# Ledger of designs, part 114: designed miniproteins, single chains, continued (4)

Each design is a single chain, and the fold is of that chain. pLDDT is the mean over its residues in the fold that is shown.

## One batch from the design tools (miniprotein)

Design m15959
Fold by ESMFold2-Fast:
Structure m15959 (fold): chain A 87 residues (1-87)
Amino acid sequence: SVTDEVEAMLEEAKSLSTEELSKKLLEMRGVILAEKDLEAAIAALDLAIKQLEEWLKQETNPERKKVIQGAIELFKDIRRDLLAKLA
């Protein structure tokens, strides 16, 4: 499922450099946006946002924090847009 794929990508991302982390988060965005089932895409975004917010609390590197925060904001914006399409 898209949720399982996103969970696997998040675990891989934790061991990556800041540059590779940024690329992996953009790849994850692409995977979520390719999901045609809007409810499944929203569930994957909910998982990604929650996991990234928990990771942000533990991250000490300021450049990595900035990348993670940017991804959270982007995914929240996408989630809002997808929810509007369901309404």
Scores: mean pLDDT 87

Design m15960
Fold by ESMFold2-Fast:
Structure m15960 (fold): chain A 116 residues (1-116)
Amino acid sequence: MEYPTLEEVLALLAERFPELDLESVRRLFDEMPSEEKRKLFNAIATVLVETVPRSLSVGDVYSALLAIQSLVLSNNSVDDKLEALRRHLRSLGMSEEQIERFLEKVRKLLEEYEKK
């Protein structure tokens, strides 16, 4: 699997959420302990940006990215990771339909990551 680069993720975030502090996002990426986890973070962050509505607040987008970082750093099962992320996204006011679309894509990325 070819994962998006950090620069591609930052470019997509800048286009969709121009008020987002990209330096804060770069810090989340830099805190990843391995290249494989950094690639996984970039892939899930890309799915988030493509799936969430443009009306989501900058603070909610950053909060979702923090939750993705926590998911990538966690050693829990895929189901436990997805359940934690579901609860977080629900707390941000995302609809159940938006959450399920996002989590289905995240599940596929996690399954592909664990296969290698």
Scores: mean pLDDT 81

Design m15961
Fold by ESMFold2-Fast:
Structure m15961 (fold): chain A 96 residues (1-96)
Amino acid sequence: GEGAKKAGEAAKKGDGEKAREYAREAAERGGGREGGEAAASAGGAAAESKSPEAGRGAAEGGREAVELAGPGPENAAGATGGAIAGIGGEISAELG
């Protein structure tokens, strides 16, 4: 979605704070599915750019997507998957 694109673009630029913000906004608008997609997008971009700050933002955004997940199995699964992907992105960015 649009949130995933914005979060990924922010993370690609090394802006972890904006990556987290866009993931949270995506979760607020579309639930854990949208927030999780945004966190996963940011995590992947952080890993590629090797930006620890972007990785931290992705992991934090994924955590907030879980908190804001809303009802339904798609929101729960999306938020959880996004949180895992965000953490993975952080770890990859710090190790690379």
Scores: mean pLDDT 85

Design m15962
Fold by ESMFold2-Fast:
Structure m15962 (fold): chain A 77 residues (1-77)
Amino acid sequence: SMEEQEKKFAEALVAVLREEGHDALADVVRQLTALRMAGQEDSPEAHALLRQLQAQAAALGRERWRALVERAAEKVA
């Protein structure tokens, strides 16, 4: 199902982020994904985590963030 595919992608992304030493960013992705799977994506907590994700991804740089996302996508292809 689409939910299973999204969960697998999120798990792959968390694994890739941890493998590269981005543990704080991995935790943000994990928490945001859990809220989304619980139907809480519009909660204040989800909005705060999304802002943290945006800030951390920006600090990492667009090219590096894209490469990590692409590597996660390859793991679930």
Scores: mean pLDDT 85

Design m15963
Fold by ESMFold2-Fast:
Structure m15963 (fold): chain A 71 residues (1-71)
Amino acid sequence: SDKLKKLREAIDKGDFETSSKLGIEIVRENEDPYAAVLQAAVLLSVSESLGDEESKKRAQEALDEAQRRLE
């Protein structure tokens, strides 16, 4: 989606707040729970690399939500 491109741009710019918010929207809007899990995992990895605990918490919540959809 277009949001995925914006997410990559935000990551490239080091805009942690925008990347976190866009990534969570993409995860929640994704009808494919497998893709949602992958997107949330990417957000978590980026947050860990940046040392942003707030983004990490949001990404973990999104990952947990996406994983529950696989059940």
Scores: mean pLDDT 75

Design m15964
Fold by ESMFold2-Fast:
Structure m15964 (fold): chain A 66 residues (1-66)
Amino acid sequence: SAELKAKAERIAKEILDNLDNPVVRRIAAKELGISEEELLKMSEEELAERIYKIMVEDEKKRQEAL
């Protein structure tokens, strides 16, 4: 949905704006299921897309549990 895309884009920007913080890098990489090295190589668009896919899968699982 457009709302999930906007949220994913906002989260991606927040992560990139704070990427110099090692705590942010570690937590973001863990939550995204990637290494910190992979996270540092990602563009804002790639990061937003990965976050969006995770959010869509979480929403799908929630709907299937109903």
Scores: mean pLDDT 80

Design m15965
Fold by ESMFold2-Fast:
Structure m15965 (fold): chain A 96 residues (1-96)
Amino acid sequence: SAAAEAQEQKNIENGKEFRELVLKALELGEKNPGEGYRKGAIELLMYIKAREKGKKYEELSEEEKKEIEASIKEEEVKEVEEKLKEIAEELKKAEE
């Protein structure tokens, strides 16, 4: 169970880091609508793809970072950008 507990702790930490990245992406979109959401979407996708390699983005080599950047599809960016816009609109309504 020690291995299961270690994995659960990593999942909690990863969830917190992912939440912070989403909030940063939402802030970028609020300050610069359109372009900011796109930049946030790209950062989120880079984070997700880094985790698929079992590493944090900052632990990747420059070669691995370029490979991840090249693997990001325009369709994935648009999908995440639209989801970020939907989340931002829901949060704004919750504050009203």
Scores: mean pLDDT 74

Design m15966
Fold by ESMFold2-Fast:
Structure m15966 (fold): chain A 69 residues (1-69)
Amino acid sequence: DKKKYKKGYKKGKKTADKILRESDTVQEFIDKLNEEIEKAKKTWKKPEAKGYIDALKEKIKEQRETDAS
């Protein structure tokens, strides 16, 4: 159970890091991460999906905080 969550979380962090390197703007980064979150909700097993989604949401929050006015 916890192992699947942690596996998903690590995958999510790797995915977010790749998308961050590929994205030229904050908006592009956020859009791509939201797309990954929606895909994960529909296709992945619950504990691994939860970890993956949590990692992606965490990265979106970090990026929004960095760009706070």
Scores: mean pLDDT 75

Design m15967
Fold by ESMFold2-Fast:
Structure m15967 (fold): chain A 70 residues (1-70)
Amino acid sequence: SQAEDEELLAQLREEAAKVPAEEIARVQAEIRARGAAAGVPQEVIDEAQRLAPLLLVQHRRYQEELAAEA
């Protein structure tokens, strides 16, 4: 449900706030480099950089889930 999605987003935002600034900067630099190389519009690259903390948390959770099954 939408309420469950909002709760998940709230949890992701809370975890994102705990991500080190250095790690966010590293991922943002990678997004810029890859996006530019692929010819992605700057506006899309800027949006992806803004979402980087949330994407990092989601990716980490996915990797942790995969590791737990190994």
Scores: mean pLDDT 79

Design m15968
Fold by ESMFold2-Fast:
Structure m15968 (fold): chain A 61 residues (1-61)
Amino acid sequence: SNEKLKQNTLKLLVARGYTLEEIAERAGISVDEVEAYLKGEKKVTDEQAERIVGASVKLIY
C-alpha cells in the first residue's frame, strides 16, 4: 500500500473540516492513532484505508 497517499488522504479530510474524532470513527481507530498517523508515526491498515476512501469520495464530488 502507498502509505504516503493514505496519510495525505487523512490530511485532506482534516483540511476540509472533518474532526479527528469523525475520522477515527470512520476508520475504526482511536483519535490518538489518527493523530500519530498524521505525524507519520503509525501506518494505516488496508481496511482502515478503505473506510477513509469512502469518506474521501464525499469530498471529491
Scores: mean pLDDT 68

Design m15969
Fold by ESMFold2-Fast:
Structure m15969 (fold): chain A 99 residues (1-99)
Amino acid sequence: MDELLEEARRLLEEATEELKKAREALKKGDVEEAKEHLEKARELRRRLEEIVRELERLTEEIEDPEERHQRLLTVIGLTLAVIGIDTEIELLEKKIKEL
């Protein structure tokens, strides 16, 4: 569980950094650099989603209601973060297409 949480946080941070680099590349007019960072963000997002699904499954197996509740809140937060990444990728892809 804890190892998966640490990996999920790492993947979230890396995906967020790649999206930041994609935005900075687009601001400079470097479409090819932006596309490269978007592809990295998509790959990191897919890996993050897989880990979030596993964390959700493991959370359901926690017998202690208080511990389960705390873990569930973390999983919900990560799920919302994945949705945020998906939205940002879609918006950046749209900007690239309109250039």
Scores: mean pLDDT 86

Design m15970
Fold by ESMFold2-Fast:
Structure m15970 (fold): chain A 82 residues (1-82)
Amino acid sequence: SKGEIIEDEEREKLVEEALKELREKKDEERIKLVEQIYKNSLEVDVEKVFFKRFLELIVEEEELSDDNLQEIIAESVEETLK
């Protein structure tokens, strides 16, 4: 992990790319989740590697549930340790 905090422009770009993919899938619930993640990310310093991996895994998941969301968070944290 490099411990680099994500900058606002990079954060907005990653969120917009995730939202674009979810809009193509017509997944309204995940769109709302990503928008909430974006809002929450504005209140704290978020590490770039974590944020990028977290959004990637949310977009790639076939059926998102509360159980697999916790797994996605854990995997995203693990990515920062590489």
Scores: mean pLDDT 78

Design m15971
Fold by ESMFold2-Fast:
Structure m15971 (fold): chain A 81 residues (1-81)
Amino acid sequence: SPLEEAKEEMERLKEETLEKLKTASPEEAQKIMDEYERRMVGIYLEAAARLDEEETAELAAFLQELGKEINEFYKKHLEEA
């Protein structure tokens, strides 16, 4: 389904971003996070055009949870660098 496809794409992007952040300098990490946010919003907007209201709300909640996880990792990584 479009919802499951979008969730899988978002999860894959999160995993790719986490791997990049592990070896990134602070300057690189900022660029990686900016790209992550742009790509996540793109996935959401493209999927939302194909989803009903309930599915769109579920995808928005999923995006927020992934964002919390990666932002927490990013902050911890930079503070311990």
Scores: mean pLDDT 83

Design m15972
Fold by ESMFold2-Fast:
Order: sequence, then structure tokens, then C-alpha cells
Structure m15972 (fold): chain A 100 residues (1-100)
Amino acid sequence: AAALVQLLEEYIQGLEKMKEDVEAGKMTKEQVIENLEAIKDTLEWLMDSLRAPAEVREAVLATLDEAIARLRKAKEEEVPEVLEELIRRLREIVAQLRAL
């Protein structure tokens, strides 16, 4: 699971950077949605390639889907809050994977 933890941590860092870019006015809500959809597709493929447990794959993909759905209904000023919640939930998944 070390490779899966490393993968998820790298994407969490990318999401932190995305949140900073939104807060700095460098990225729009629509661009965030497009980026999260691309991240979801890439993570689904990478997790399958790493033979990630189905439970972990389902949790990660569901968390991304929930964030994307929230963003589609959110105002521009609410985007950082949605990203912060997404980051928090992914960090919880990583913590569970490390707790062995």
C-alpha cells in the first residue's frame, strides 16, 4: 500500500495548490471541475493499475464525485470550502491506509 499512499499524497498536494490558485483568483470554478474530472479518471486508472482494494477505490472515487457535484451547485466564493472538505476526506483515507 506504500505506492497507493504516495500516489494519494501527491494528488492531495495538487489539490492544495489548486485551492491556493482559486483563492488567488488564478482559477475559476469551471476549471476546478474540469481538473477534478480529469483527476478522477487518472486516479481510477492508476488505482486499478496498482490493484488498490475495491473499498479504497470506491471511497476515493465517491469522495471526488461528491466534491464535483457540490462544485456544480456552489458559488465561486464557496469553491475553496469544497476543496478543503475534499482534501480533508482524502487525508482521512490516507490515514486509514497508514494505520497498519
Scores: mean pLDDT 88

Design m15973
Fold by ESMFold2-Fast:
Structure m15973 (fold): chain A 67 residues (1-67)
Amino acid sequence: MSSSISKVQSDAEKAGRESRDRALAAGLPEDVALEGARDAAIDTAQSQGYSAEVTVTPDSLTVNVSP
């Protein structure tokens, strides 16, 4: 159902944002923080059986998940 996909997408986006924010707060370079955020979002979606396409920039993080 689309609602299940929306939950996975929300979980993945949250994981990505938390990873990015934590890395930036720790003083890591922006490039490293963004790469970590992408990986965290993808891993979160995959752990729930979904595929993820992640677009991350300094100003935004979006995740599109599919079964």
Scores: mean pLDDT 81

Design m15974
Fold by ESMFold2-Fast:
Structure m15974 (fold): chain A 77 residues (1-77)
Amino acid sequence: GEDAESGLEEGIRIAEEGGKEAIEKGTLSPERAEVFSGAGIGLARISVAVGRLAGDEEWGGRMAVKAGRETKEGALK
């Protein structure tokens, strides 16, 4: 299944977009945006790894997307 990979790519994309938007809107400095995006990407990767260990790649993919979304929400708040 590609669900884990697709979820990881989407989670990373959302986290990166959140950081870029936060810089554009002045919500975060570039340095803080990099930390937020990096944390979101790390959480997405951990989610996929945990899903694979548990034998639930779909859950891992969903959690990776959630990590990206929560990162974007935090960056823009």
Scores: mean pLDDT 83

Design m15975
Fold by ESMFold2-Fast:
Structure m15975 (fold): chain A 87 residues (1-87)
Amino acid sequence: MEELVREGALYAALGMIYEERARAGDEEAKEKAKEYFEKAKELGEKSPEAKKELELIKRTRKSLLEKKEEFEEAAKELGEAAKKVAE
């Protein structure tokens, strides 16, 4: 059980890493992300504990993505403010 949970978490983490690379323009990473997420899903179906771990990872990732968007918006606003101060 513990080994399946660990393996599922590893595949989910790899999937997220490759998905971020794909988002940055790496087309090959897009296919790898899909493969790793599929493997994580398969392990989740065989173990309820692995499924719970995957849900936790997904939730954490969603929170990080939302915060990243907010930080990008804040950085843009600071850039505009800096232009006015530097006049």
Scores: mean pLDDT 68

Design m15976
Fold by ESMFold2-Fast:
Structure m15976 (fold): chain A 76 residues (1-76)
Amino acid sequence: SKDQLQKQIAQLQQQIEGVQKEIKDLEKKKEENPANADDIDKRIRALKIALENNQLQLAIVQNQLATGVSATQFLS
């Protein structure tokens, strides 16, 4: 249903915003703590992968809402 798609979009948007903020905070921390740069970079890379996956999923769900195609049709 549209309601389910809208809820999924809202959840994905919240996750994306959270990950983006964490990446930004870690990039600042990396500049302030060069000795820990490698460890911080590993964390940033993991978060960027999560961000890309969430952005892809958001695009799919947004397209389903826009075209009128239900997410449940892909579970059949």
Scores: mean pLDDT 82

Design m15977
Fold by ESMFold2-Fast:
Structure m15977 (fold): chain A 87 residues (1-87)
Amino acid sequence: KKKELEELVKKRKELQDQIDKTSKISSQTAARISGELLRMVAYVLEGDLEGALKSIDDVEKLLSTVTDESLAKEYGELLRKIAELKI
């Protein structure tokens, strides 16, 4: 449980670093992604898995416009696993 969450958080950071190094993200797109991530966190705190998953889908779609589609999908899948462990 705790070890699994720590491993997922580490993988998320590694993917974020890879996206940051390979992608030029506009401030506008970065703000939109941040807004959807904040919405996801709010849903997780409320115990609303469906709301969290929808926000993650929106993050994945936004990321696919600025980075490799496979990286965007991997990031989305990682966020889904983190949300499921916290709810």
Scores: mean pLDDT 75

Design m15978
Fold by ESMFold2-Fast:
Structure m15978 (fold): chain A 64 residues (1-64)
Amino acid sequence: SLEKLREAIQAVSAGDRERAIALIDELISQGVKVPLLEKAKEAIERGDYRTALQLLQQALIEVL
């Protein structure tokens, strides 16, 4: 789960929308920080990658 969260952060940083959404959906299905990850997914879908990155980084800190 932690590795997938890091991979999602890297995907967002690379602008890889499809990969980022796929990884976030998998993390949500596992119950990881669902409210934060749902907001991150919505941000990506709007093209707001800065907000998505901030939310994913917050989720990473909170699961450490």
Scores: mean pLDDT 84

Design m15979
Fold by ESMFold2-Fast:
Structure m15979 (fold): chain A 88 residues (1-88)
Amino acid sequence: MEKELARLSAEYLVAELKGFKKAAEELREEILKMPGGEEALEKVEEILRLLKAGDIEKAKELLRELLKSLPEKEVEATIYVAEALAEK
């Protein structure tokens, strides 16, 4: 996955988890303009379903795969935030 697409996908995931509806809608639109954007959104929706179901470890593994083009520190920060938000 391209670095920019991975970064937007991470931002979309976090916006959805925070309930920032307008930000999530804007990010979704930007992602859909990118090559592979539809597939990336489908993967984010799958991760969101796993987090909602409490399958945190599987969600983390899919997040690492989705964001593998990003620096490790950025990936781990995204996972930390997603896990913290999903617990609520």
Scores: mean pLDDT 82

Design m15980
Fold by ESMFold2-Fast:
Structure m15980 (fold): chain A 65 residues (1-65)
Amino acid sequence: SMSAEGIKLVEEAVRLAKEGNFKKAAELLLKAMPHVSTSTISKILSSLSDEERKKLAKEILKLIS
């Protein structure tokens, strides 16, 4: 299920990624994932450039590996 708090975390992660803070962005996105649908996350992340999305994905992989 989607929560307002979860959506806020995804939006904050996007802001941090646009500022170049991909590590903190990844941490917030992982906190949001249990509370927000994959389709909603994908929609919000679509505002990032290809380069920003790749850097964010790399930091997420570091946190879950």
Scores: mean pLDDT 82

Design m15981
Fold by ESMFold2-Fast:
Structure m15981 (fold): chain A 90 residues (1-90)
Amino acid sequence: SLEVLLEIVELLHKIQQALQTKDIAGILKYLEQMKELLSKLPPSPFRERSLELIDKAEKALKEGDIQKAIEYLDELARLVGEKIRELLEE
């Protein structure tokens, strides 16, 4: 659903704001909400990879590896953007 993907984009923007304020608890909250939204999509390589990236980002954040978490979140944002583009350009 395009609507679910747009809600995920909103959560990615909230994560970006939380990163600027060093609000790790807020980032973890938004990642959990994002997993819930992704679970509403049908099974796909996109859904599986996105969930994997979120799990890796959560682990990195809990271990204090903020740079690794940012790398995983940047890859997630790219995948979500590409998926939205596919749906809008088809």
Scores: mean pLDDT 86

Design m15982
Fold by ESMFold2-Fast:
Structure m15982 (fold): chain A 94 residues (1-94)
Amino acid sequence: MKVTVTLSTTQKGSTMEVTMTVRVAGDRVAVLVIKLSTQDQSILSLTRFPAGAKEASATANVPPGQQVTATAEVVSEDTGETVVATATIQTVAA
């Protein structure tokens, strides 16, 4: 199973909106969970998606200058294998 993670940021007033998009190729998805975290907050956002989702997105608002870590946990329906994909993004003040 191939899991691809993309992070994007958009400035929204005094905060940064961070969006994680997960794409799954090869296998059917039994479970997909996206977790967003910062150095100061171990769980900023935790979202569980329905079985069969091949693309999913989760969004969180953070102060500018924060490093955001996004973790996707995907369980294959075909093999029962769990794949964990992690990506990080450094938000910047404008």
Scores: mean pLDDT 77

Design m15983
Fold by ESMFold2-Fast:
Structure m15983 (fold): chain A 98 residues (1-98)
Amino acid sequence: MEEMRRAAEEQVRELVAQIKAIADKDAEDAEKDKAFVEEEARRLIEAIRQSGGLADMVEALDEMEARIKEALADNEEANAAATAGAQRAIQLLSETAR
């Protein structure tokens, strides 16, 4: 479980870094988008740390993906990165749980 939580936290940090880099290319809302993604990442990391198992972590990842897509709906690159990152994290968690 602790190993799985650390892997999930690392994937979330990579996803956040990627979205922040994408936000920097779109100067209009870069600061706001970065702040939003950073806050959602904090919530997700906390939820992962407090989770009782794989199902709770997958649910938290799905919720974060949905919120990022809603907030960054006009940024297709960030939206696509959020989807790919969430799917990769879910796959990694599933593989680690084996």
Scores: mean pLDDT 68

Design m15984
Fold by ESMFold2-Fast:
Structure m15984 (fold): chain A 82 residues (1-82)
Amino acid sequence: SMEEERRRLLLEIEILEGLYLIVRGVAKVTGEPVPLSILEKFIKELERIRRRAIELGDEEVARRAERFIKRLKEEKKRLEEE
């Protein structure tokens, strides 16, 4: 059902948010930056989720994905400007 798909998209965002926190924690402990490839992969997955949420008319899930994409793009830019 569409409702099940909407719940799945939200769960996918929550999983990615949790994984991002783990990746940032590892970066802090090791003193190494978050790998650019991981940020790019997360952005790509979130852009897929956002597009699907828009197709389903789920403005809340789309907005949540957009906020996370913005944060990751800001982090990526910060790493590229070093």
Scores: mean pLDDT 87

Design m15985
Fold by ESMFold2-Fast:
Structure m15985 (fold): chain A 71 residues (1-71)
Amino acid sequence: GTTRSKQSLRRDRILQILQTSPEPLTADEITERLKAEGFSVSRVSVLNDLQFLVDLKLARQVEGSDRYEAL
């Protein structure tokens, strides 16, 4: 199944959420916000997108935490 375009839009939105948040966010908090905006997502999908952003050095996991922030 071709989720490629939808995944790119979701990743861009996750990055924007992290950039505009005054505090680091958990995957669960990001998932709830995306669902409120009409995205059909799971915590696992959001974690996969967060890992992609971390690998690109656009986001990081806060040291000793399950929270993420934009770089």
Scores: mean pLDDT 82

Design m15986
Fold by ESMFold2-Fast:
Structure m15986 (fold): chain A 89 residues (1-89)
Amino acid sequence: KAKEFYKKLAKKAVDELVKYATPGAIFRTAAALIELYRLGEEEFVKELIDYIKKNLSPIAKKNLIRALLSADTPEDREIAEKLVKMLEE
């Protein structure tokens, strides 16, 4: 049931990110995307990234990419690089 929790958390974070682009929303979105991808929810992550690409400002998108690439572990960094590629087209 952890997947359901992270999906709900990710949707909330993405909604806040699109509406306000606060540092907290950027951080929560980056963390949630990495966790969901690690849990195998690749299609859901792709849907969220498509929504982000359509609705997020260029500056907020750049800040999200920076947050993703700030991942401290090699495993999370590999996931972050894949997510960044999806965000950049």
Scores: mean pLDDT 81

Design m15987
Fold by ESMFold2-Fast:
Structure m15987 (fold): chain A 55 residues (1-55)
Amino acid sequence: SSLEQKVQAINTVLELLQQGKSFDEAIAEAKSQTTDPETIAFLDSLQATYDLGKE
């Protein structure tokens, strides 16, 4: 279940990026669409990894 929720969240992020949203906006919107703490933590880890890769 949590793996499926993480996949759904990734798909949401990718769709929002294709629509011209920033990565920060895409992550924030994906987090707003889920109440699963594990999926939220996963999205937070993606944001942190992205920020490290930028720097």
Scores: mean pLDDT 80

Design m15988
Fold by ESMFold2-Fast:
Structure m15988 (fold): chain A 77 residues (1-77)
Amino acid sequence: MSKSELVAKAVGYVLRGIGSLLEGRLDDAARDFEKAAEYFEQLGDTELSKRYYNKAAELYEQSGDTEKAEEMRKKAE
């Protein structure tokens, strides 16, 4: 996957996650921000990767998925 493709994927998942949040779908938003963070990680963008892993963690915790929340917080370190 090229750098341009990784950027497009990362941004796409951020926008999707925002859409899910606006509809109150916390679990869907958490998954979307997790995917965005994975693509930012592949890009080497540590700051954005950590930001979206932390957002995913908060949303997973709010949706009751404590195991996923802990996984995301570990990735944000």
Scores: mean pLDDT 86

Design m15989
Fold by ESMFold2-Fast:
Structure m15989 (fold): chain A 75 residues (1-75)
Amino acid sequence: MEGILEALAAMFAALAKKAVEQGDFEAARELAEQLEKIAAQAPDSAVIWENLAEVHELLGDEELAAEYRAKAEAA
């Protein structure tokens, strides 16, 4: 089941990155919120936390990105 959540997380992360590339930071933040919900379902998945950290780093949320990177390292 973790593999399905990781696949969903990767998809939402890819969509969020594309939204940032297009300058649609509002859509990117909404996609990041969905990704956060997925991370809550699989808190021991380093891959999901890494995807969250990368998205928030692109959004300029340095503090949140650092927090999610720490969670990935602990998972």
Scores: mean pLDDT 81

Design m15990
Fold by ESMFold2-Fast:
Structure m15990 (fold): chain A 68 residues (1-68)
Amino acid sequence: MLRAGLEKLQEGREHEKRGDLEAALRSYQEALRLFTKAAEQGDEDAALMVEYVQEKIREVERQLAERR
């Protein structure tokens, strides 16, 4: 689960760099789901990744709100 979460996090970063914020948001949401599952299994690194991805989701949501 941790590896799969990291792959989705990387996909989200790539979409964000391209300006595809909706695709970035979807990838970050999937990363959050995977890291949450890993953290529930006792992975301390995954717990830190949950906090990081939550902040990334907030950033992308702010940018999407601003493009009106």
Scores: mean pLDDT 83

Design m15991
Fold by ESMFold2-Fast:
Structure m15991 (fold): chain A 111 residues (1-111)
Amino acid sequence: MEEEKKRREIAEKLRRFADALTEAQYLYSRGEVDKAKELLAQAMEEMGLPEIAEAVRKSDDVNEAVRLAAIGVLEKFGLPEAAEEAKRRYDETGSAGGAIAVLQELADRLE
Protein backbone atom coordinates (compact mmCIF):
# COMPACT_ATOMS: atom_id res chain seq x y z
CA MET A 1 0.00 0.00 0.00
CA GLU A 2 2.72 2.57 0.88
CA GLU A 3 4.75 1.83 -2.28
CA GLU A 4 1.58 2.08 -4.41
CA LYS A 5 0.78 5.41 -2.70
CA LYS A 6 4.31 6.75 -3.37
CA ARG A 7 4.11 5.63 -7.03
CA ARG A 8 0.78 7.45 -7.50
CA GLU A 9 2.13 10.58 -5.77
CA ILE A 10 5.19 10.62 -8.07
CA ALA A 11 2.98 10.11 -11.15
CA GLU A 12 0.68 12.97 -10.07
CA LYS A 13 3.65 15.29 -9.40
CA LEU A 14 5.18 14.44 -12.80
CA ARG A 15 1.85 15.12 -14.58
CA ARG A 16 1.38 18.47 -12.81
CA PHE A 17 4.98 19.36 -13.63
CA ALA A 18 4.61 18.37 -17.32
CA ASP A 19 1.49 20.59 -17.45
CA ALA A 20 3.50 23.49 -15.98
CA LEU A 21 6.26 22.98 -18.58
CA THR A 22 3.64 22.90 -21.37
CA GLU A 23 2.04 26.12 -20.09
CA ALA A 24 5.49 27.77 -19.88
CA GLN A 25 6.21 26.81 -23.52
CA TYR A 26 2.82 28.24 -24.53
CA LEU A 27 3.48 31.52 -22.67
CA TYR A 28 6.93 31.74 -24.30
CA SER A 29 5.42 31.20 -27.78
CA ARG A 30 3.13 34.19 -27.05
CA GLY A 31 6.10 36.39 -26.04
CA GLU A 32 5.21 36.26 -22.31
CA VAL A 33 8.78 35.33 -21.32
CA ASP A 34 8.68 36.68 -17.74
CA LYS A 35 5.47 34.75 -16.97
CA ALA A 36 6.93 31.55 -18.48
CA LYS A 37 10.11 31.84 -16.39
CA GLU A 38 8.22 32.57 -13.16
CA LEU A 39 5.82 29.63 -13.72
CA LEU A 40 8.81 27.30 -14.27
CA ALA A 41 10.68 28.70 -11.24
CA GLN A 42 7.63 28.17 -9.00
CA ALA A 43 7.24 24.58 -10.29
CA MET A 44 10.94 23.94 -9.50
CA GLU A 45 10.56 25.33 -5.97
CA GLU A 46 7.50 23.10 -5.42
CA MET A 47 9.59 20.11 -6.57
CA GLY A 48 12.27 21.01 -3.98
CA LEU A 49 14.79 22.29 -6.55
CA PRO A 50 15.34 25.97 -5.58
CA GLU A 51 18.80 26.07 -7.22
CA ILE A 52 17.27 25.14 -10.60
CA ALA A 53 14.45 27.66 -9.97
CA GLU A 54 17.12 30.38 -9.58
CA ALA A 55 18.88 29.21 -12.78
CA VAL A 56 15.54 29.36 -14.64
CA ARG A 57 14.91 32.94 -13.48
CA LYS A 58 18.41 33.96 -14.69
CA SER A 59 18.09 32.15 -18.05
CA ASP A 60 17.72 34.13 -21.30
CA ASP A 61 16.35 31.03 -23.11
CA VAL A 62 13.05 29.50 -21.95
CA ASN A 63 13.63 26.32 -24.02
CA GLU A 64 16.95 25.77 -22.18
CA ALA A 65 15.19 26.59 -18.87
CA VAL A 66 12.50 23.94 -19.58
CA ARG A 67 15.25 21.42 -20.49
CA LEU A 68 17.11 22.09 -17.20
CA ALA A 69 13.85 21.84 -15.21
CA ALA A 70 12.77 18.54 -16.83
CA ILE A 71 16.20 16.90 -16.39
CA GLY A 72 16.52 18.17 -12.80
CA VAL A 73 13.14 16.72 -11.78
CA LEU A 74 13.85 13.35 -13.43
CA GLU A 75 17.27 13.13 -11.74
CA LYS A 76 15.73 14.07 -8.35
CA PHE A 77 13.25 11.17 -8.69
CA GLY A 78 16.14 8.77 -9.49
CA LEU A 79 15.28 8.40 -13.18
CA PRO A 80 18.62 9.04 -14.96
CA GLU A 81 17.65 7.08 -18.12
CA ALA A 82 14.54 9.24 -18.56
CA ALA A 83 16.67 12.36 -17.94
CA GLU A 84 19.09 11.29 -20.71
CA GLU A 85 16.15 10.60 -23.07
CA ALA A 86 14.71 14.07 -22.34
CA LYS A 87 18.12 15.62 -23.09
CA ARG A 88 18.47 13.55 -26.29
CA ARG A 89 15.06 14.67 -27.60
CA TYR A 90 15.91 18.30 -26.83
CA ASP A 91 19.35 18.06 -28.49
CA GLU A 92 17.81 16.51 -31.65
CA THR A 93 14.90 18.98 -32.03
CA GLY A 94 16.03 22.17 -30.27
CA SER A 95 12.59 22.12 -28.59
CA ALA A 96 11.53 21.38 -25.01
CA GLY A 97 8.40 19.58 -26.29
CA GLY A 98 10.29 16.28 -26.50
CA ALA A 99 11.46 16.61 -22.88
CA ILE A 100 7.88 17.34 -21.75
CA ALA A 101 6.69 14.23 -23.63
CA VAL A 102 9.19 12.06 -21.68
CA LEU A 103 7.69 13.33 -18.38
CA GLN A 104 4.12 12.64 -19.61
CA GLU A 105 5.02 9.14 -20.89
CA LEU A 106 6.71 8.30 -17.57
CA ALA A 107 3.72 9.56 -15.52
CA ASP A 108 1.39 7.38 -17.64
CA ARG A 109 3.59 4.29 -17.04
CA LEU A 110 3.57 4.86 -13.26
CA GLU A 111 -0.24 5.43 -13.13
Scores: mean pLDDT 75

Design m15992
Fold by ESMFold2-Fast:
Structure m15992 (fold): chain A 75 residues (1-75)
Amino acid sequence: MDAVVEKLLAAAEKVDPELAKFLRTLSNSEQFELIQELFAERYGVAKSTFNKMAENNPDGLVLVFEEALRDLKAE
């Protein structure tokens, strides 16, 4: 779990350094919850589905997160 969160934070730093800086002030569990909420709001992905993706395809989840952040910054 911690390794997935670090990869997600690295993706955030690459696309949105201000968001990454904010996330790093939070606990590991709060970081994970905020990313889950972003997926829920942006893509309608249930928290259970997000957790399953993090378990079975963490690299794919990181790529989708990076793309979501790039799309959000374009708005």
Scores: mean pLDDT 76

Design m15993
Fold by ESMFold2-Fast:
Structure m15993 (fold): chain A 70 residues (1-70)
Amino acid sequence: GPPSKEELIEALGEAAKGRPSVSAKDAVEALVKLGVPKKKAEEAVKKVEKDGRVYGSDFPKVAEEVLKLL
């Protein structure tokens, strides 16, 4: 089935590799690897990103935006 909110947050956390943020590009790539369609991953990340980055505190918000688009 579609990925869960928890799986989406975990994928973003793994892409960050212990850093406080991940680039928008790396966030999209992590979501696509989990099976999210690229256009939907890009749209969700674009709504949450700040200056081309997604901060760890916003990972749940990215997951919520992805789930709205699936």
Scores: mean pLDDT 87

